Designed miniproteins, single chains, continued (2). Designs and how they scored, part 83

Each design is a single chain, and the fold is of that chain. pLDDT is the mean over its residues in the fold that is shown.

## One batch from the design tools (miniprotein)

Design m6873
Fold by ESMFold2-Fast:
Structure m6873 (fold): chain A 96 residues (1-96)
Amino acid sequence: SQRIQQLRDLSQRLSDVSRQLSRQLRQQGLQQLSDSMTGLSVGFDYVSRTGDIQRAIQLSQTTIRVSDQVIQNSDLVDLANQARQLAQQIIQTAQS
């Protein structure tokens, strides 16, 4: 369906943003947040291939929480806000 394709496309974008966040957090010595973003990148890559709606919602809820921690603990505010906005969009798309 068009909704599932949109979910896959948003998940691929969030996978890419999470991977970028993981790399930059690691460069700043924020290993735990980097590892969390690596896990999210892998998870959203899986959703981009499968269209798994339930997993998309769960990973997006985790992304919002982890992104808030990135904003509070680093200077990666703009990139973390992009991840947060994509996660909110995924939840809205999944529930529509």
Scores: mean pLDDT 91

Design m6874
Fold by ESMFold2-Fast:
Structure m6874 (fold): chain A 100 residues (1-100)
Amino acid sequence: SPREEVLALLREALRLALEMARRHRDDPETSNIALSIAIGAQEAADLVRAGAPREEILRVLELLLEYIERVRPQLDPEAAAVAERIAELVRRAIELVREA
């Protein structure tokens, strides 16, 4: 179902964000960015599971995407590549939520 696909995308985004935080634990700025992304992905997943209005789910996903795009230029190349991969997952989740 589109709902299950959205949840799978958000679970992968959360996994990547937590791995990014772990890998950069000695860099507080990058680690805190990764944890903020993880919180956003988890919040979006919680709203999807709760059956929140589409508009609210889209708002949270769009804010998460905006945050990732804003912080990406501040990251080293490895962290920036992970952030871009998460952004692609979030963009796909936005498309699926709009189609539902």
Scores: mean pLDDT 91

Design m6875
Fold by ESMFold2-Fast:
Structure m6875 (fold): chain A 113 residues (1-113)
Amino acid sequence: LMETANRILKLIDEKNFEEALELLEEALEIDSRIIQVRPKGFPQPLIIHLIEKLPEQYHDRLLELFERALRDDPSANNYKDASGLLIRDHILGNERISEDFKNKLLEILDKYR
């Protein structure tokens, strides 16, 4: 799980966005908790790095994968990281994403609450 999260983060940093999303989709079939994993050396769950760093053209694909993860494991809504923050808290506090994208992410969280 952690090794896969670290690999996805590396692909994002290298701007290999399509490969990162393909690996995320494969990882979600094994363990939906991949989105909650904090990659080594980064302060936030993997999903937050994807939301923040993916270009707009990949947002619809990320929303599909995010919904799949929450459908398969709704407990992600209640997961608090080491800072005591929920995924929802990170999304609400994120100033780098559009309000439309933020609202779509929150709608998915609310659907599986």
Scores: mean pLDDT 80

Design m6876
Fold by ESMFold2-Fast:
Structure m6876 (fold): chain A 53 residues (1-53)
Amino acid sequence: MEKIVRAVALLLTGRYSIREVAYLSGFPSVATFTRAFTAAVGSGPAEFRAGLA
């Protein structure tokens, strides 16, 4: 899903909150984004961001 690729790129910049990444990636809510991201990536967006440290 192109939305997930965009979300990963936005998370890697470290400039945006999880909420901002969700809406900028075209998701209607943080809950919908978290579900879709976890299904595609295998971890939640906050967990994924923590792994970049």
Scores: mean pLDDT 78

Design m6877
Fold by ESMFold2-Fast:
Structure m6877 (fold): chain A 94 residues (1-94)
Amino acid sequence: MELAEEMKELIRRAASGDLETQTAVAEEIVKRVPELTDEQVAEVIAEAARAGMSGLMVLIIASARPSAIPLAAERLAAIPEAAGYAEALRAMAA
């Protein structure tokens, strides 16, 4: 399975899981962030936002390369619940 798709599937499953499951998935994803491309990091950040896992989204952003931040901001801008995070990331990227 492609790494980004594997991470997105873990996020979707964790969103309906208990807090222990969410913590374990967050730790696994953050450890794998350096292995992802900038586009894949942006996709995984967007999936965390759609899942309502704001804490995980912030941890992935903190672990991402600066070059991934503008791409993440574009993806988050398309998600109404995450529009405020998109504005914050655009300010950081400027």
Scores: mean pLDDT 79

Design m6878
Fold by ESMFold2-Fast:
Structure m6878 (fold): chain A 71 residues (1-71)
Amino acid sequence: MRTVRTRLDEERQTAEAEITYDDGSRARAVVRLRPDGRYELLELEQSDGASNADLGEAVQRAIELLRKARG
């Protein structure tokens, strides 16, 4: 069963998203919201079996979490 974990650090304006698949493969992204309103990719991790689409999903989830927190 696919597991999605997200974490928000409001003090640092960063969000983490990690997607773990049943085969143990994972994609993880940490994104920062800059004072100028731009998003900065801080960390990107891919295990064997994860695709570029999986990495893109992790980045998108981190950005969405930051957007919701800014509300």
Scores: mean pLDDT 77

Design m6879
Fold by ESMFold2-Fast:
Structure m6879 (fold): chain A 95 residues (1-95)
Amino acid sequence: MEELLKKVREAVERRSPPEELRELLKKIEEELRKKYGDKLSDEEIRLLANIRFLSAATGKSEEEIRREIEEQSGGDKKEMLKLAESQVRTILASH
C-alpha cells in the first residue's frame, strides 16, 4: 500500500496523464478489496480507496480528508463517496 501511495504523489508531482492516476487508484481499490473485501462493503472499500488517493495526492492526512468529506456530506456514506469521487475527478482534470 505505501508504495502505491508514493507512486500517486510522484505521479501528481510529475503531472502524469490521468490514465496513470486512474490505474493507481484501481490498484489501491484492488489491494483494499483483497485485505477487507470480506469485512467491508464495496461502497466502503471505494470510499477508503478514494480517501487514501486524495491523501497521497494532496499531502493531507487520511483523517483530515475524511473529516472534510464528513463535514461537507453530513456523514452519509453515499454522499461521502460521491464527494470523494468528485474531488478525485477534480485532481485528474486539473493536474
Scores: mean pLDDT 83

Design m6880
Fold by ESMFold2-Fast:
Structure m6880 (fold): chain A 64 residues (1-64)
Amino acid sequence: LPELTVEDIERVASKLPEKISDVKKELPKIKDTIDRIAASLLITVAEINNLSTTSEAVEVIRKM
């Protein structure tokens, strides 16, 4: 149809629960990927800001 009718909207709305169910099925996969990326990013930031700076300070102290 050239323009959306109420019947078209109702057909889309009736399919939304099925689409939501499909999204819920894939949600654990997406969450696992996000959690892994977040963990990797946190470790990298900690290494750069905390561990790198601390390591340099320790080496300067050792040279004294």
Scores: mean pLDDT 60

Design m6881
Fold by ESMFold2-Fast:
Structure m6881 (fold): chain A 80 residues (1-80)
Amino acid sequence: MKKESIEELKEKLIELGIDEVTAQQLAETTVNAAETYSLEEAIKLVRLAVDIQLKAGNLTEEQAEEAEKLLIEKVKELIE
């Protein structure tokens, strides 16, 4: 399940135009956060991870907004 969830999420992030390395890092962070933390804490970590990648220049503002929505939805799916 965990490996499958990471691969599916990575593919969706790549569809948004995000590079493979950044997509992999965001996917792994999201799935690991959902497995380890409460819903509220996992969402905070996902938002922080997206903000870090945006500040690093690895995401456009539009990609960051779309990725954040997608990753939060995945956290809810995995926890709820």
Scores: mean pLDDT 84

Design m6882
Fold by ESMFold2-Fast:
Structure m6882 (fold): chain A 84 residues (1-84)
Amino acid sequence: MRTTRARDWAGFDAEALRYDLELGRKLIEEGVEVKLTPEQEAAIDAVVDGWAERYGLTPEEREALRALFRHYAAYTGKVAPLPA
């Protein structure tokens, strides 16, 4: 089953969000490359912008979260959910 530890971009708690930001930073440091469609990248950008606004993320934290969501989408074939 899914855990909330750095895998679940949905239903973030403050602790889970912090863990996800740490994982995203590691993905950036390692230069992990993922291939996404332009639609997936645009959807991820919109979701990341929403999270950054809601949680007051720094530019570095925003990029970390974006890297995590892009990696997640490439791994699972799913993009982060649109706000609804």
Scores: mean pLDDT 65

Design m6883
Fold by ESMFold2-Fast:
Structure m6883 (fold): chain A 55 residues (1-55)
Amino acid sequence: SKAEIEKIQKEFEKKLQEGVELSIRLRNLSEEEKRELYEAAEKIYEEFKAKLEKD
């Protein structure tokens, strides 16, 4: 169902954000590296959403 898909998307987004935050804390990343990591996570999330909605 659409509601189930939306729930899965939100859960995935939350887990990605948690992973990014943990990586930043453990690696003491620069502002540029943090931005790149957030950008990579956003791209992964968008690809996941697109596949889940279109497939």
Scores: mean pLDDT 77

Design m6884
Fold by ESMFold2-Fast:
Parts: sequence; structure tokens; C-alpha cells
Structure m6884 (fold): chain A 100 residues (1-100)
Amino acid sequence: MDKETKENFIKAIKEAMDELLKKLKSPQGKELVKKTYDEIIKAINEAESAEEFYQRVKEIVDKTLEEVDKLGLSPEEKELIKQFADRIKYAAEKLVEAEK
């Protein structure tokens, strides 16, 4: 995965996170989203391939979905965070498809 592809992915996910943070009311929901973003950024920088990055993204997303259900957030905020997590996973899958 080249530098431009990494930078474009990071920019897209940051823009999605910034929009989501404006819609979330709970401090716990905002912190979970920021933590998820930080883990995704670490994964893209440390992964040697798009396939490795995608495997790490799946693990991060699964963990985020488990944590969102434990936080006692509103159904609306849970749905927004789940949609954000799914969007990241989909974007990471497309990076793998582009390298095939």
C-alpha cells in the first residue's frame, strides 16, 4: 500500500470521525470513537500489506462493537457508531480489492 493511498484513507476516516463526533452527545461514545480511530491509524501505519491492515481492522471493529453495547448508550448513538465502524471495515476491504 503506497503513501498516497494511506494518506487518502486516513483523511477520509478522520472526516467521517469529525462528522460523527458532532452528532454524538455522550462523552463515552465520543471517547470510544476516538479510541477506534487511533487504533485504525496505528494499524494502517504498522501493517505491511492491505491484507494485514484489513485483518487488524476487523479485530478493531469487532472490539468497538462489543464495547458500544456495554456503554449504555442510546439506540441512536449505538447505530451511528456501528455505521462508522462498518464504513471503516468496508473502506479497508476496498484497499485489499485494489491490490488484487
Scores: mean pLDDT 85

Design m6885
Fold by ESMFold2-Fast:
Structure m6885 (fold): chain A 59 residues (1-59)
Amino acid sequence: MEEEKKEWAEKALERAVKYSDNIGLIKAAVERLKSLGYEDMAKEIEEKALKVRQEKLAA
């Protein structure tokens, strides 16, 4: 059961990283990962989204 959810969560992480400029998609992925108990993955996605925003402001 956990293995199946973990595979799904990893795929969701890959998609969120690919579309990191889409804040709505990032928030949706974070919410789903939190509901599945993957708080660490959710935090990583959130930090990646913040970094993308910072890079856009710095560029």
Scores: mean pLDDT 67

Design m6886
Fold by ESMFold2-Fast:
Structure m6886 (fold): chain A 78 residues (1-78)
Amino acid sequence: PELVARGYLNKAEKYVKEGKIDEAKKFVDNAIRVAETLERMGRRKEAAEIWRRVADIYEKLGFTEEAEELHKKAEELA
């Protein structure tokens, strides 16, 4: 699951750099679903790493408030 999320996040970062925001959001959504699954499985540290990367992407997309909330969530999970 963590490796699958890494693949999604790598693609999201690529689309952000290319200005393809809708494509980037789709891959971020896929990574979020993996993080939620990891939380349900008790794999909290792995979920936290995914949430940190999602927060970084949200900052790059201009979603600053949402990114701060996700960074805090990741710290609480780790």
Scores: mean pLDDT 82

Design m6887
Fold by ESMFold2-Fast:
Structure m6887 (fold): chain A 99 residues (1-99)
Amino acid sequence: SLEELIKELEEALKKGPGNKDVERLSKRLDELSRKEPNPRVSLSLGIQAGVLDIVIGVNKVAEKNTPPEKKEEMEKENRKLNETAVRSVLRSLKELLKE
C-alpha cells in the first residue's frame, strides 16, 4: 500500500539510505504504479520510481569513473544524493495522500 511505502521511505531516511535501499524503493514504487487503478496516482508513483532509478544510474557511473583516492568523497556524495532523492519522493507521496 502507499502508506506502507511511505513508512519504508521514512525508515530508509532514518538509517541513511544506501544504494540497495534506493534500488529496492524504486522497484516498490514501480510495482505499486503498475497495480494502481487511478491513472493520476499511477503516473505520480511511476515518476517517483524514475527519479530513484536515475539516482541509481548516476551512482553507478560515479563508482565506475572515480579513482581510488577519491572513493571516500564519491561515497559521501552518493549518500547525500540518495538521502535527497528519498526525501523528495517522500514529500511527493505525502502530498499525494492529501489530495
Scores: mean pLDDT 85

Design m6888
Fold by ESMFold2-Fast:
Structure m6888 (fold): chain A 60 residues (1-60)
Amino acid sequence: SKISQISRDNLLAALAAGNERFAQASAGVYAAIEDGISIKDLTPEQMAARAAELAAEAAA
């Protein structure tokens, strides 16, 4: 959906602004948002926090 596209772009921008660890988790995080997780119009800080949670979950 269009919202998923916007959320994806915002997520990738936040990950790029963060660090390599979060960027490496982007594939899993992107797959999650592609499935329609309620990630819409989040601030970069909120997006980075969510990405960190999903990255930690993927690493576990």
Scores: mean pLDDT 53

Design m6889
Fold by ESMFold2-Fast:
Structure m6889 (fold): chain A 91 residues (1-91)
Amino acid sequence: MEEDEKLVKKVIDLLNKAIQALESGDEETAIKYIKEAEKVASKLKNPDLLRAVAEAFRYIAEKSRELGFDNVAKVAEQAAEKARTLAEKLA
C-alpha cells in the first residue's frame, strides 16, 4: 500500500501541474506532465487505484477539449485507456 500511495500522490501532483499548464495555454508542458503521470501510473499494482487514475486522465481530456486543446485531450485519453486496460488485466 505505501508504494502505491506514493505513486498515486505523484500522479495527482503531475496532473495538477498539467491542469495549471492548460490554464496558462501551455500545451507542450501539459502533454509532458500527462506522459510523465502515465509512466508513474504504469507502476501501480492496485486495480482500484488504476481505475481512479484512469478517471483523472479522462477528466484532463474533457477539460482539454473544453479549452480547445485537442492534442492534449488525445494524449490524456490514451493514458486513461492504458490505465483502464492495466486495471482490467490485474483484476
Scores: mean pLDDT 85

Design m6890
Fold by ESMFold2-Fast:
Structure m6890 (fold): chain A 57 residues (1-57)
Amino acid sequence: TICSEKEFNSLSKEQRLSFCKSLHQSKSFCNDIAAYDAINSPAAVFLAHMYVQSSCD
């Protein structure tokens, strides 16, 4: 599962779109990890970046 900003930014445009669709459908795995280990979690940083910049909107 792609839960880091670096991994997301290394993807092609097509792969980013596929990931965003996958993230919507496989609801909450990275969010669940971030919720339980939010402090210094790469998943939390990645998800905050995605939501703030609306990369998947």
Scores: mean pLDDT 51

Design m6891
Fold by ESMFold2-Fast:
Structure m6891 (fold): chain A 86 residues (1-86)
Amino acid sequence: MDKEAEALARELRTLLGVGRAETERALASSPQDGYEAARRALAAIREKAAEAKATGSERASQVADEYLAEAERLLAEAERRWREAQ
């Protein structure tokens, strides 16, 4: 259980890191591209989080919820920046 939750946390951390970097690069090109990149990052994290929750581990579910919350914050920040650039 602990090793599985740790592996899922590592994968989710990587997905969030990549998604954040892609969102930042896209925002440098256009606010809309940044918003779209953040949406793709959330979608990828949602998919991995669903896998984590399917394990039935409470710890894996907690990790999934934590990274989902961070991905949602990334999307909210990208949307805010997009709105401010209007």
Scores: mean pLDDT 82

Design m6892
Fold by ESMFold2-Fast:
Formats: sequence, structure tokens, C-alpha cells
Structure m6892 (fold): chain A 62 residues (1-62)
Amino acid sequence: LSEEQKMSARTVANLLRERASRTADPEVRQELLDAADDLLNSKNEEEFNRALERAQRALSRL
């Protein structure tokens, strides 16, 4: 991953974690946290793009 993609992953992961802390639904909270972990642990562009798609789906449930 490029440095720009790593910074983007960190920014989005922080947003997801903040949203998770404000979410009352435990299932949605876990999905947001899992998406954040996927982003931070992505090692290549394929994993990064899949993690972003997961993050978008998790956010759409709020």
C-alpha cells in the first residue's frame, strides 16, 4: 500500500471507531469495528478496496 492509502485507511478507521462508540446497536457496532480492523490490516490494494467496500456498507446501516 502507498503512504497515501495507509493515511486514508487510518483516517477512515478512526471515523468508523468513533461512529462505533456512538452506536447503540451491538451488531452495527461490531461491523464498524471489524471494518476498521480490515482497513488497518490491509496489505495490498485488493484487501484495501474490499475493506473500503465493507466500511461503506457498515456506515450505510447507521
Scores: mean pLDDT 81

Design m6893
Fold by ESMFold2-Fast:
Structure m6893 (fold): chain A 94 residues (1-94)
Amino acid sequence: AQHLVNYQLNYLAAKGLKAILDGDDESYNKIVDKMKKRAEKYEKNGDFLLSKQLNDIVDELNSLKDSGDTSKTQQLLDQYQQQGEQNQQLLLKG
């Protein structure tokens, strides 16, 4: 269960980071809105930790976009992509 959630969160975070690097504000806004809607749904269902985790990712993405630090954004994209691959492998084994 947790590995599936981590895979989905890392996937959305990676897409958000890529949109920042590409300067694609439209795609970025769509990804952030999707994450916020998922966080709201988790909160309504009593999944407060998952809601907080999604909101924390959104805050990190907004901070990176506002900073314009493309080097840090690329490093985090690489990290989330690596974590996503590991989580996907764990899902296939579980």
Scores: mean pLDDT 77

Design m6894
Fold by ESMFold2-Fast:
Order: structure tokens, then sequence, then C-alpha cells
Structure m6894 (fold): chain A 96 residues (1-96)
């Protein structure tokens, strides 16, 4: 339980840092109308999200702890929103 709690905390911190850095890159690329950069960021985010989902699923299988499971759901939701944000940014810049 404590080992899983520490692992989840580390993942939360890594995902929060990744989200912050990538959102700044998306906003800069949108301001510059840089379609290529946005498409590269979207692909990077999707790959990161897929690898993360596999790791979170392995943790979920090992615990019935509701607080840990809640945190896993929030991490997954944050990454899904980041993917959606990058996808919308690509469409927005291409439409303009």
Amino acid sequence: SKELEEKVKKIEEEVEKYNKEVKEKIEEAVKNNDVKKLEELLEEIRKYAEELEKELEEIRKKTSNLEIRRKLVLIEASMSLLVMHAFIAVKYVKKE
C-alpha cells in the first residue's frame, strides 16, 4: 500500500510537470501558427499517454484502495484532456 502510494505520487508529479511544460509549448505553437510543431506535440502526447495508461492499469490491478484508484482516474483524465487540447489546437490553426 505505502509503496503503491509513493509510486502514484511520483507519477502525479511527473504528469503535472509534463502537462505544464507541454501546455506552454502548445500555446507558443498556436501563437506562431506552427502546424508542424502542434502535430509533433500531439503525437508525443499520445505516445506518452499510451505508455502511462499501461503503467496505471498495472497499479489498478494491484490495489482496491479507493484513494489510489481516484488518483489514477484523475491522472488519466488530465492526460485525456491534454490530448484533446492538442488535437483542437491542430484543427484550430489549420482552419485559420
Scores: mean pLDDT 88

Design m6895
Fold by ESMFold2-Fast:
Structure m6895 (fold): chain A 92 residues (1-92)
Amino acid sequence: SLEEKLRKEAEEAERRAEEHARRSEEVRRERERKKEELEKKAKEGTPEEAERARKEAEEKTRESILREAEHTVELILASSTKLAARNQLKRL
């Protein structure tokens, strides 16, 4: 039935939203951990090593932010799909 199809679509979209929310948080925490590691390395090394560590940290931070943004976009899309399916169910 249309009702069963919409219910399954809403449930699947909800699971996808939860997965991407978790992945986004995981990426953020991993970025924070790596930032701490690189800051420690910069403090223990020579000025040249500190500059290299800073450039590596900046590049990895940019990659991490982009990855988090990708999961955020997927979360928004999944949430939108869930809302649309639930709204259609309310009209039945």
Scores: mean pLDDT 83

Design m6896
Fold by ESMFold2-Fast:
Structure m6896 (fold): chain A 77 residues (1-77)
Amino acid sequence: SSEEIRLALESFRGLASKLVANKEFEKLEELIKKLVEFLEEQNVPEEVIERVREIGELFKTDPEKALERMDELIEEI
């Protein structure tokens, strides 16, 4: 359901924020991969999955902006 997907994204966002604060970027990359796999299993639209992948790339260069983009995505679900 959309609510279950939103809660999963919110949980990820909270964990991602903590990993960014602790500079645990390798663990963050692994969590991004697991989130993408979960969204694919839930048959989430490809456009949403592509946005998550783009946010994952943004974490490598601008993690604070990536967190903001994640918040925007969650509000649209």
Scores: mean pLDDT 86

Design m6897
Fold by ESMFold2-Fast:
Structure m6897 (fold): chain A 77 residues (1-77)
Amino acid sequence: GTEAFLRAAGLGPADRALLERISRETGLPLLAIAMVVAAVGGLEGLAAAEPEQLLRWIGRREHAETMIRLAREHLAR
């Protein structure tokens, strides 16, 4: 489930709000976002990724770019 991917990605409850925002802005399911974050090594991995790296899981480049931008903004705080 989503919680298993959140744990694999090293994410706590506070980080869930970021994933929910990504879901609202992209229309992607929260589970899909959590899976991608876990696959790239957490939020630090997501912030360091190139959009092309996410395209194996995310069908649209603008969705990948939104995820990366929001992760970078979150980690800069």
Scores: mean pLDDT 81

Design m6898
Fold by ESMFold2-Fast:
Structure m6898 (fold): chain A 71 residues (1-71)
Amino acid sequence: TRREQLLSDAEELEAKAKILGLEIIMLKNEYIRTKKVSENAAKKIEDQLKTLEEQKKEAIDGAVELRNIAS
């Protein structure tokens, strides 16, 4: 049904946010190591982190909205 589809879509966004969260943790660890060797390379990682954080927030917000509609 429509409700089942909305809940399924919300679970996909929640799964996406979880994967993005793990990627962010790994990339933050890489940033710390890289900054010790190259500030230029670290800056590229910093920019990637900003993009991933934005994508994670969008996925979380989208999942919340879909669950609210399904309620």
Scores: mean pLDDT 89

Design m6899
Fold by ESMFold2-Fast:
Structure m6899 (fold): chain A 55 residues (1-55)
Amino acid sequence: KDQEIVDKAAEAGKAFAEREGLRLGPAPLSDEQTANAQRVVKVANEEIKKAEEEL
């Protein structure tokens, strides 16, 4: 169950980054790109919270 929650969160984060066209990588990030990375983390955390509420 825990692994399924982690996988779901990772998938949601990747899907969000793909839809928004976010650049994630070893380059100097602009403030905008940094904020976008924080939003990806927030989406993943929200998916984890939803899965925990279903348990």
Scores: mean pLDDT 64

Design m6900
Fold by ESMFold2-Fast:
Formats: C-alpha cells, sequence, structure tokens
Structure m6900 (fold): chain A 73 residues (1-73)
C-alpha cells in the first residue's frame, strides 16, 4: 500500500515538472519496482530527457524534496 502511494507521488512530480507520461511512469517504476531512491530515479529520467534536462531537473528536485518531507513527517 505504501509503495502505491509513493509511486503516485513520484509520477505526479514528474508530470508537474513537464515530463512526458511515459517518462514519469518510468521514474515511478524505478522507485516502486526496482527499489531505486526517488532522487536517483529522477536523475536517470532527467538525463534521458534531452533539451529540457536542467529546468526539469530543478523542478523535479523541488517536488521530490517536498514529497520526501511529507512522507518522513
Amino acid sequence: SNQQQIGQMVYQVGIDAGMSDQDAQDMMDMVTKFGISPSTAKDAAVASGGDHGQDIQQTVQQGMDQMIQQIQQ
């Protein structure tokens, strides 16, 4: 149950940052299926994203930091 909630949060952060549906799902799968940390999954997904990389990286970092704070409260 907790993995499903984390997956939804990771997916939403990716979409809000301007990632495609597929890229956001891939980032979610890295966290939920492969046990990769959200920060590492974010870095891998952004590295594959091409010309938006820096703007998406900053936005995803902020979204991930907020999500992690919410979960760890």
Scores: mean pLDDT 68

Design m6901
Fold by ESMFold2-Fast:
Structure m6901 (fold): chain A 72 residues (1-72)
Amino acid sequence: SAELEEEARAYASGFAAIKDPKERLEVEIEVTLNSLLKGYKKALAVLEPYRDPDGPEADYSEVLDLLEESKK
């Protein structure tokens, strides 16, 4: 989370320089997609040592279930 916070802060500084609503929206979309992708990659990395070659999708399903519970 600290890594994501630093990146978010850097992007927030960029937002302050953007007065055009369209440009600001584009940056917000890019930041959001990048954050989601990083979260997904980190979740996969945590499960990588436990992944069975015969059932990698099952490990991904378990991660998705944990993420769903955390959104509570």
Scores: mean pLDDT 62

Design m6902
Fold by ESMFold2-Fast:
Structure m6902 (fold): chain A 111 residues (1-111)
Amino acid sequence: SMKEKALEILDRMIAAAERALELLQKYFPPNSPAVLLAQSALDTLRTAKERLEKGEMTLEQVVDIAEQALRLMQGALDEARKAGAPKEVIDELERIVAEMQRAVDELRKLA
């Protein structure tokens, strides 16, 4: 079903956001802007998954929330750059953002 496909894509975005948060937490304190934005992205995606599972959300709303989570993660990447994160950290965050962008594009095709 379209709902099952959307849940699979959300799970991939959640996994990507978890990897970003874990990476950022190794280099930055918990109250840093980069960590807080990555946490917000993860929380946003987890809430969307729970609401979609309960039938409380349309596919169009899932796309909107996934796009919001992507914007939060892009913000986390920008804050990590400003804070002078190592190139290896920036490169991995860029890969994670690209993965999340592809997931959003897949969700848009379902709506």
Scores: mean pLDDT 92

Design m6903
Fold by ESMFold2-Fast:
Order: sequence, then C-alpha cells, then structure tokens
Structure m6903 (fold): chain A 70 residues (1-70)
Amino acid sequence: MKLEEARQELDRRVEELAKEIKEGKITVYEASARLTEFLFEIGKKYNLPLEEMRRLLGEAHRRLTELLKQ
C-alpha cells in the first residue's frame, strides 16, 4: 500500500542520513533539514494527508536519534 511504501522510502533515507552524520559528511542540523525536505517530497509523491505526514516526521526524527546512539 502507498503509506507502507512511503514509510519504507523515508526509513531508508533516515538510515542514509545517519550514516552521513557518522562519517562526518553532514551535521545533525543539516540532516534534520534534509529529512524535512524528504518528508515533503514523499508526502507529495504518495499524496499523504497532513496528519500522516506529521506522524511520519515524528517517527523519522525519533529513528534518526536512535540510530545515532548506536
């Protein structure tokens, strides 16, 4: 389903951002800005309602934080 595909695409991008931070290529602040941009791109691509986008953004930021602690 489109929502699950959107979640999987966003999760992949979060993992890539975490890797770039760990490699010293970008800052956490730059990654957060890029993540917000990716969310808007994915939201437009999959025509997600605002409430689903808000939930995905919160989940994505939490996931990024968890990956950085590892």
Scores: mean pLDDT 81

Design m6904
Fold by ESMFold2-Fast:
Structure m6904 (fold): chain A 91 residues (1-91)
Amino acid sequence: SEIEEKKAALIKAIEAGDEEAAITAFLTLNKLLEETGDEDLIIQVYEEILQLSQQSGNKTLEYLTLNALATFYFNKGNNALANKYRQQAEE
């Protein structure tokens, strides 16, 4: 799928230390995920990216992913999880 292709491109950019490519791939992937409406897939992909960003030390990608998760949960009415991810992004 296009989501899997963009996720693979993002992972490759992270492994290469290519911050510009990683951010571009993330923004494209984020748009595709929002368009799917598949909540389980959205959560799974964002949690995977968050883990990879933390393991690689890519603070910009970590920040963007935490904000994407916060926005997702806020839009679902889950204010507790939205606030948790928002607070984590400020660290």
Scores: mean pLDDT 85

Design m6905
Fold by ESMFold2-Fast:
Structure m6905 (fold): chain A 71 residues (1-71)
Amino acid sequence: HMTEKEREFLAEARRTYERIVKAYNEGKITDEQFDEAVARIERARELYFKTGDYDKFREELARVEKEIEAA
């Protein structure tokens, strides 16, 4: 079920990752902040594959993106 959610999941994860990479390349976040943001996305991805909770994954992506914008 919900194959469209899986496509949306991959698109949103990629978009958030690209924002993190851009912020890091522009010097807006530190190496430590970059590593933590990437680790949070990977941890959320693993939880999604274990639980199927796509909405929780999307919430975590939104939090990471907001924290990067605030930095």
Scores: mean pLDDT 76

Design m6906
Fold by ESMFold2-Fast:
Order: sequence, then structure tokens, then C-alpha cells
Structure m6906 (fold): chain A 85 residues (1-85)
Amino acid sequence: SMEEELKKKAEELIEELEKRDPNNPMIVTAKLLLLRKDYEGAYELASNTLKAIDEIGKKTREDRLEITSKSSAEYAKWRNEKLKK
């Protein structure tokens, strides 16, 4: 049934979240939604949390690459610009 398929997808996303970020507090909330048979809510919460982890990871990598690509003089200039808020 559609409900069984949605439950399976929610469980798979929660397992993925546990593998990527085992200490994430959203894991407990998502598991509680599964126990309440709110499979849509569990799926949405796990999916949105995984997306947020991916976005944070991408931004961190981009910032590191930007810093690494500069000479020491250019790095000092870049750092001062970023510190201007």
C-alpha cells in the first residue's frame, strides 16, 4: 500500500541520517513520528534534516577552497573583507 511504501522510505531516510550524523537530535523526533504512524511527517523531517547537513557541508568545503586558493597577501585581504560583516 501507499502507507507501507511511505513508511519504508521514512525508515530508509532515518537510517541514512543515523549514518551521516548519529548524534543529530532530529533522529529521536523522526522515530517518534514513526511510532505515531505519521510517516509523511517522519519522511519530511528526515529529508529536510539531510538537506540541511548537505548544505552546511557544501558551504564549509567552498569556504575552505576559497581560502586555500589565495596567496598569503591575497588571503589577508580576503580575510579582512570577510571580517567586515
Scores: mean pLDDT 79

Design m6907
Fold by ESMFold2-Fast:
Structure m6907 (fold): chain A 78 residues (1-78)
Amino acid sequence: MEELIEEIKKANPSLSEEEAREIVEGGELLPELDEELKEELKQLHEKYQKENEPSLENTIKVALEIAKKILEYKKKQE
């Protein structure tokens, strides 16, 4: 986990350690999500890719947005 957090922060130094951890945690929760939410996240990712040039920084940014959406969804289930 810590190695992934370091790699994410290296790609986007503006991310906090907390934000990088959110990305990792969101990614780990992906297999447990409903198919409907997975499809929404896929569409959001595709839209982001179309509007932004393919770069590691843009990939990290969309991953953070997706992770936050996943964490918010889980919080609402509680």
Scores: mean pLDDT 70

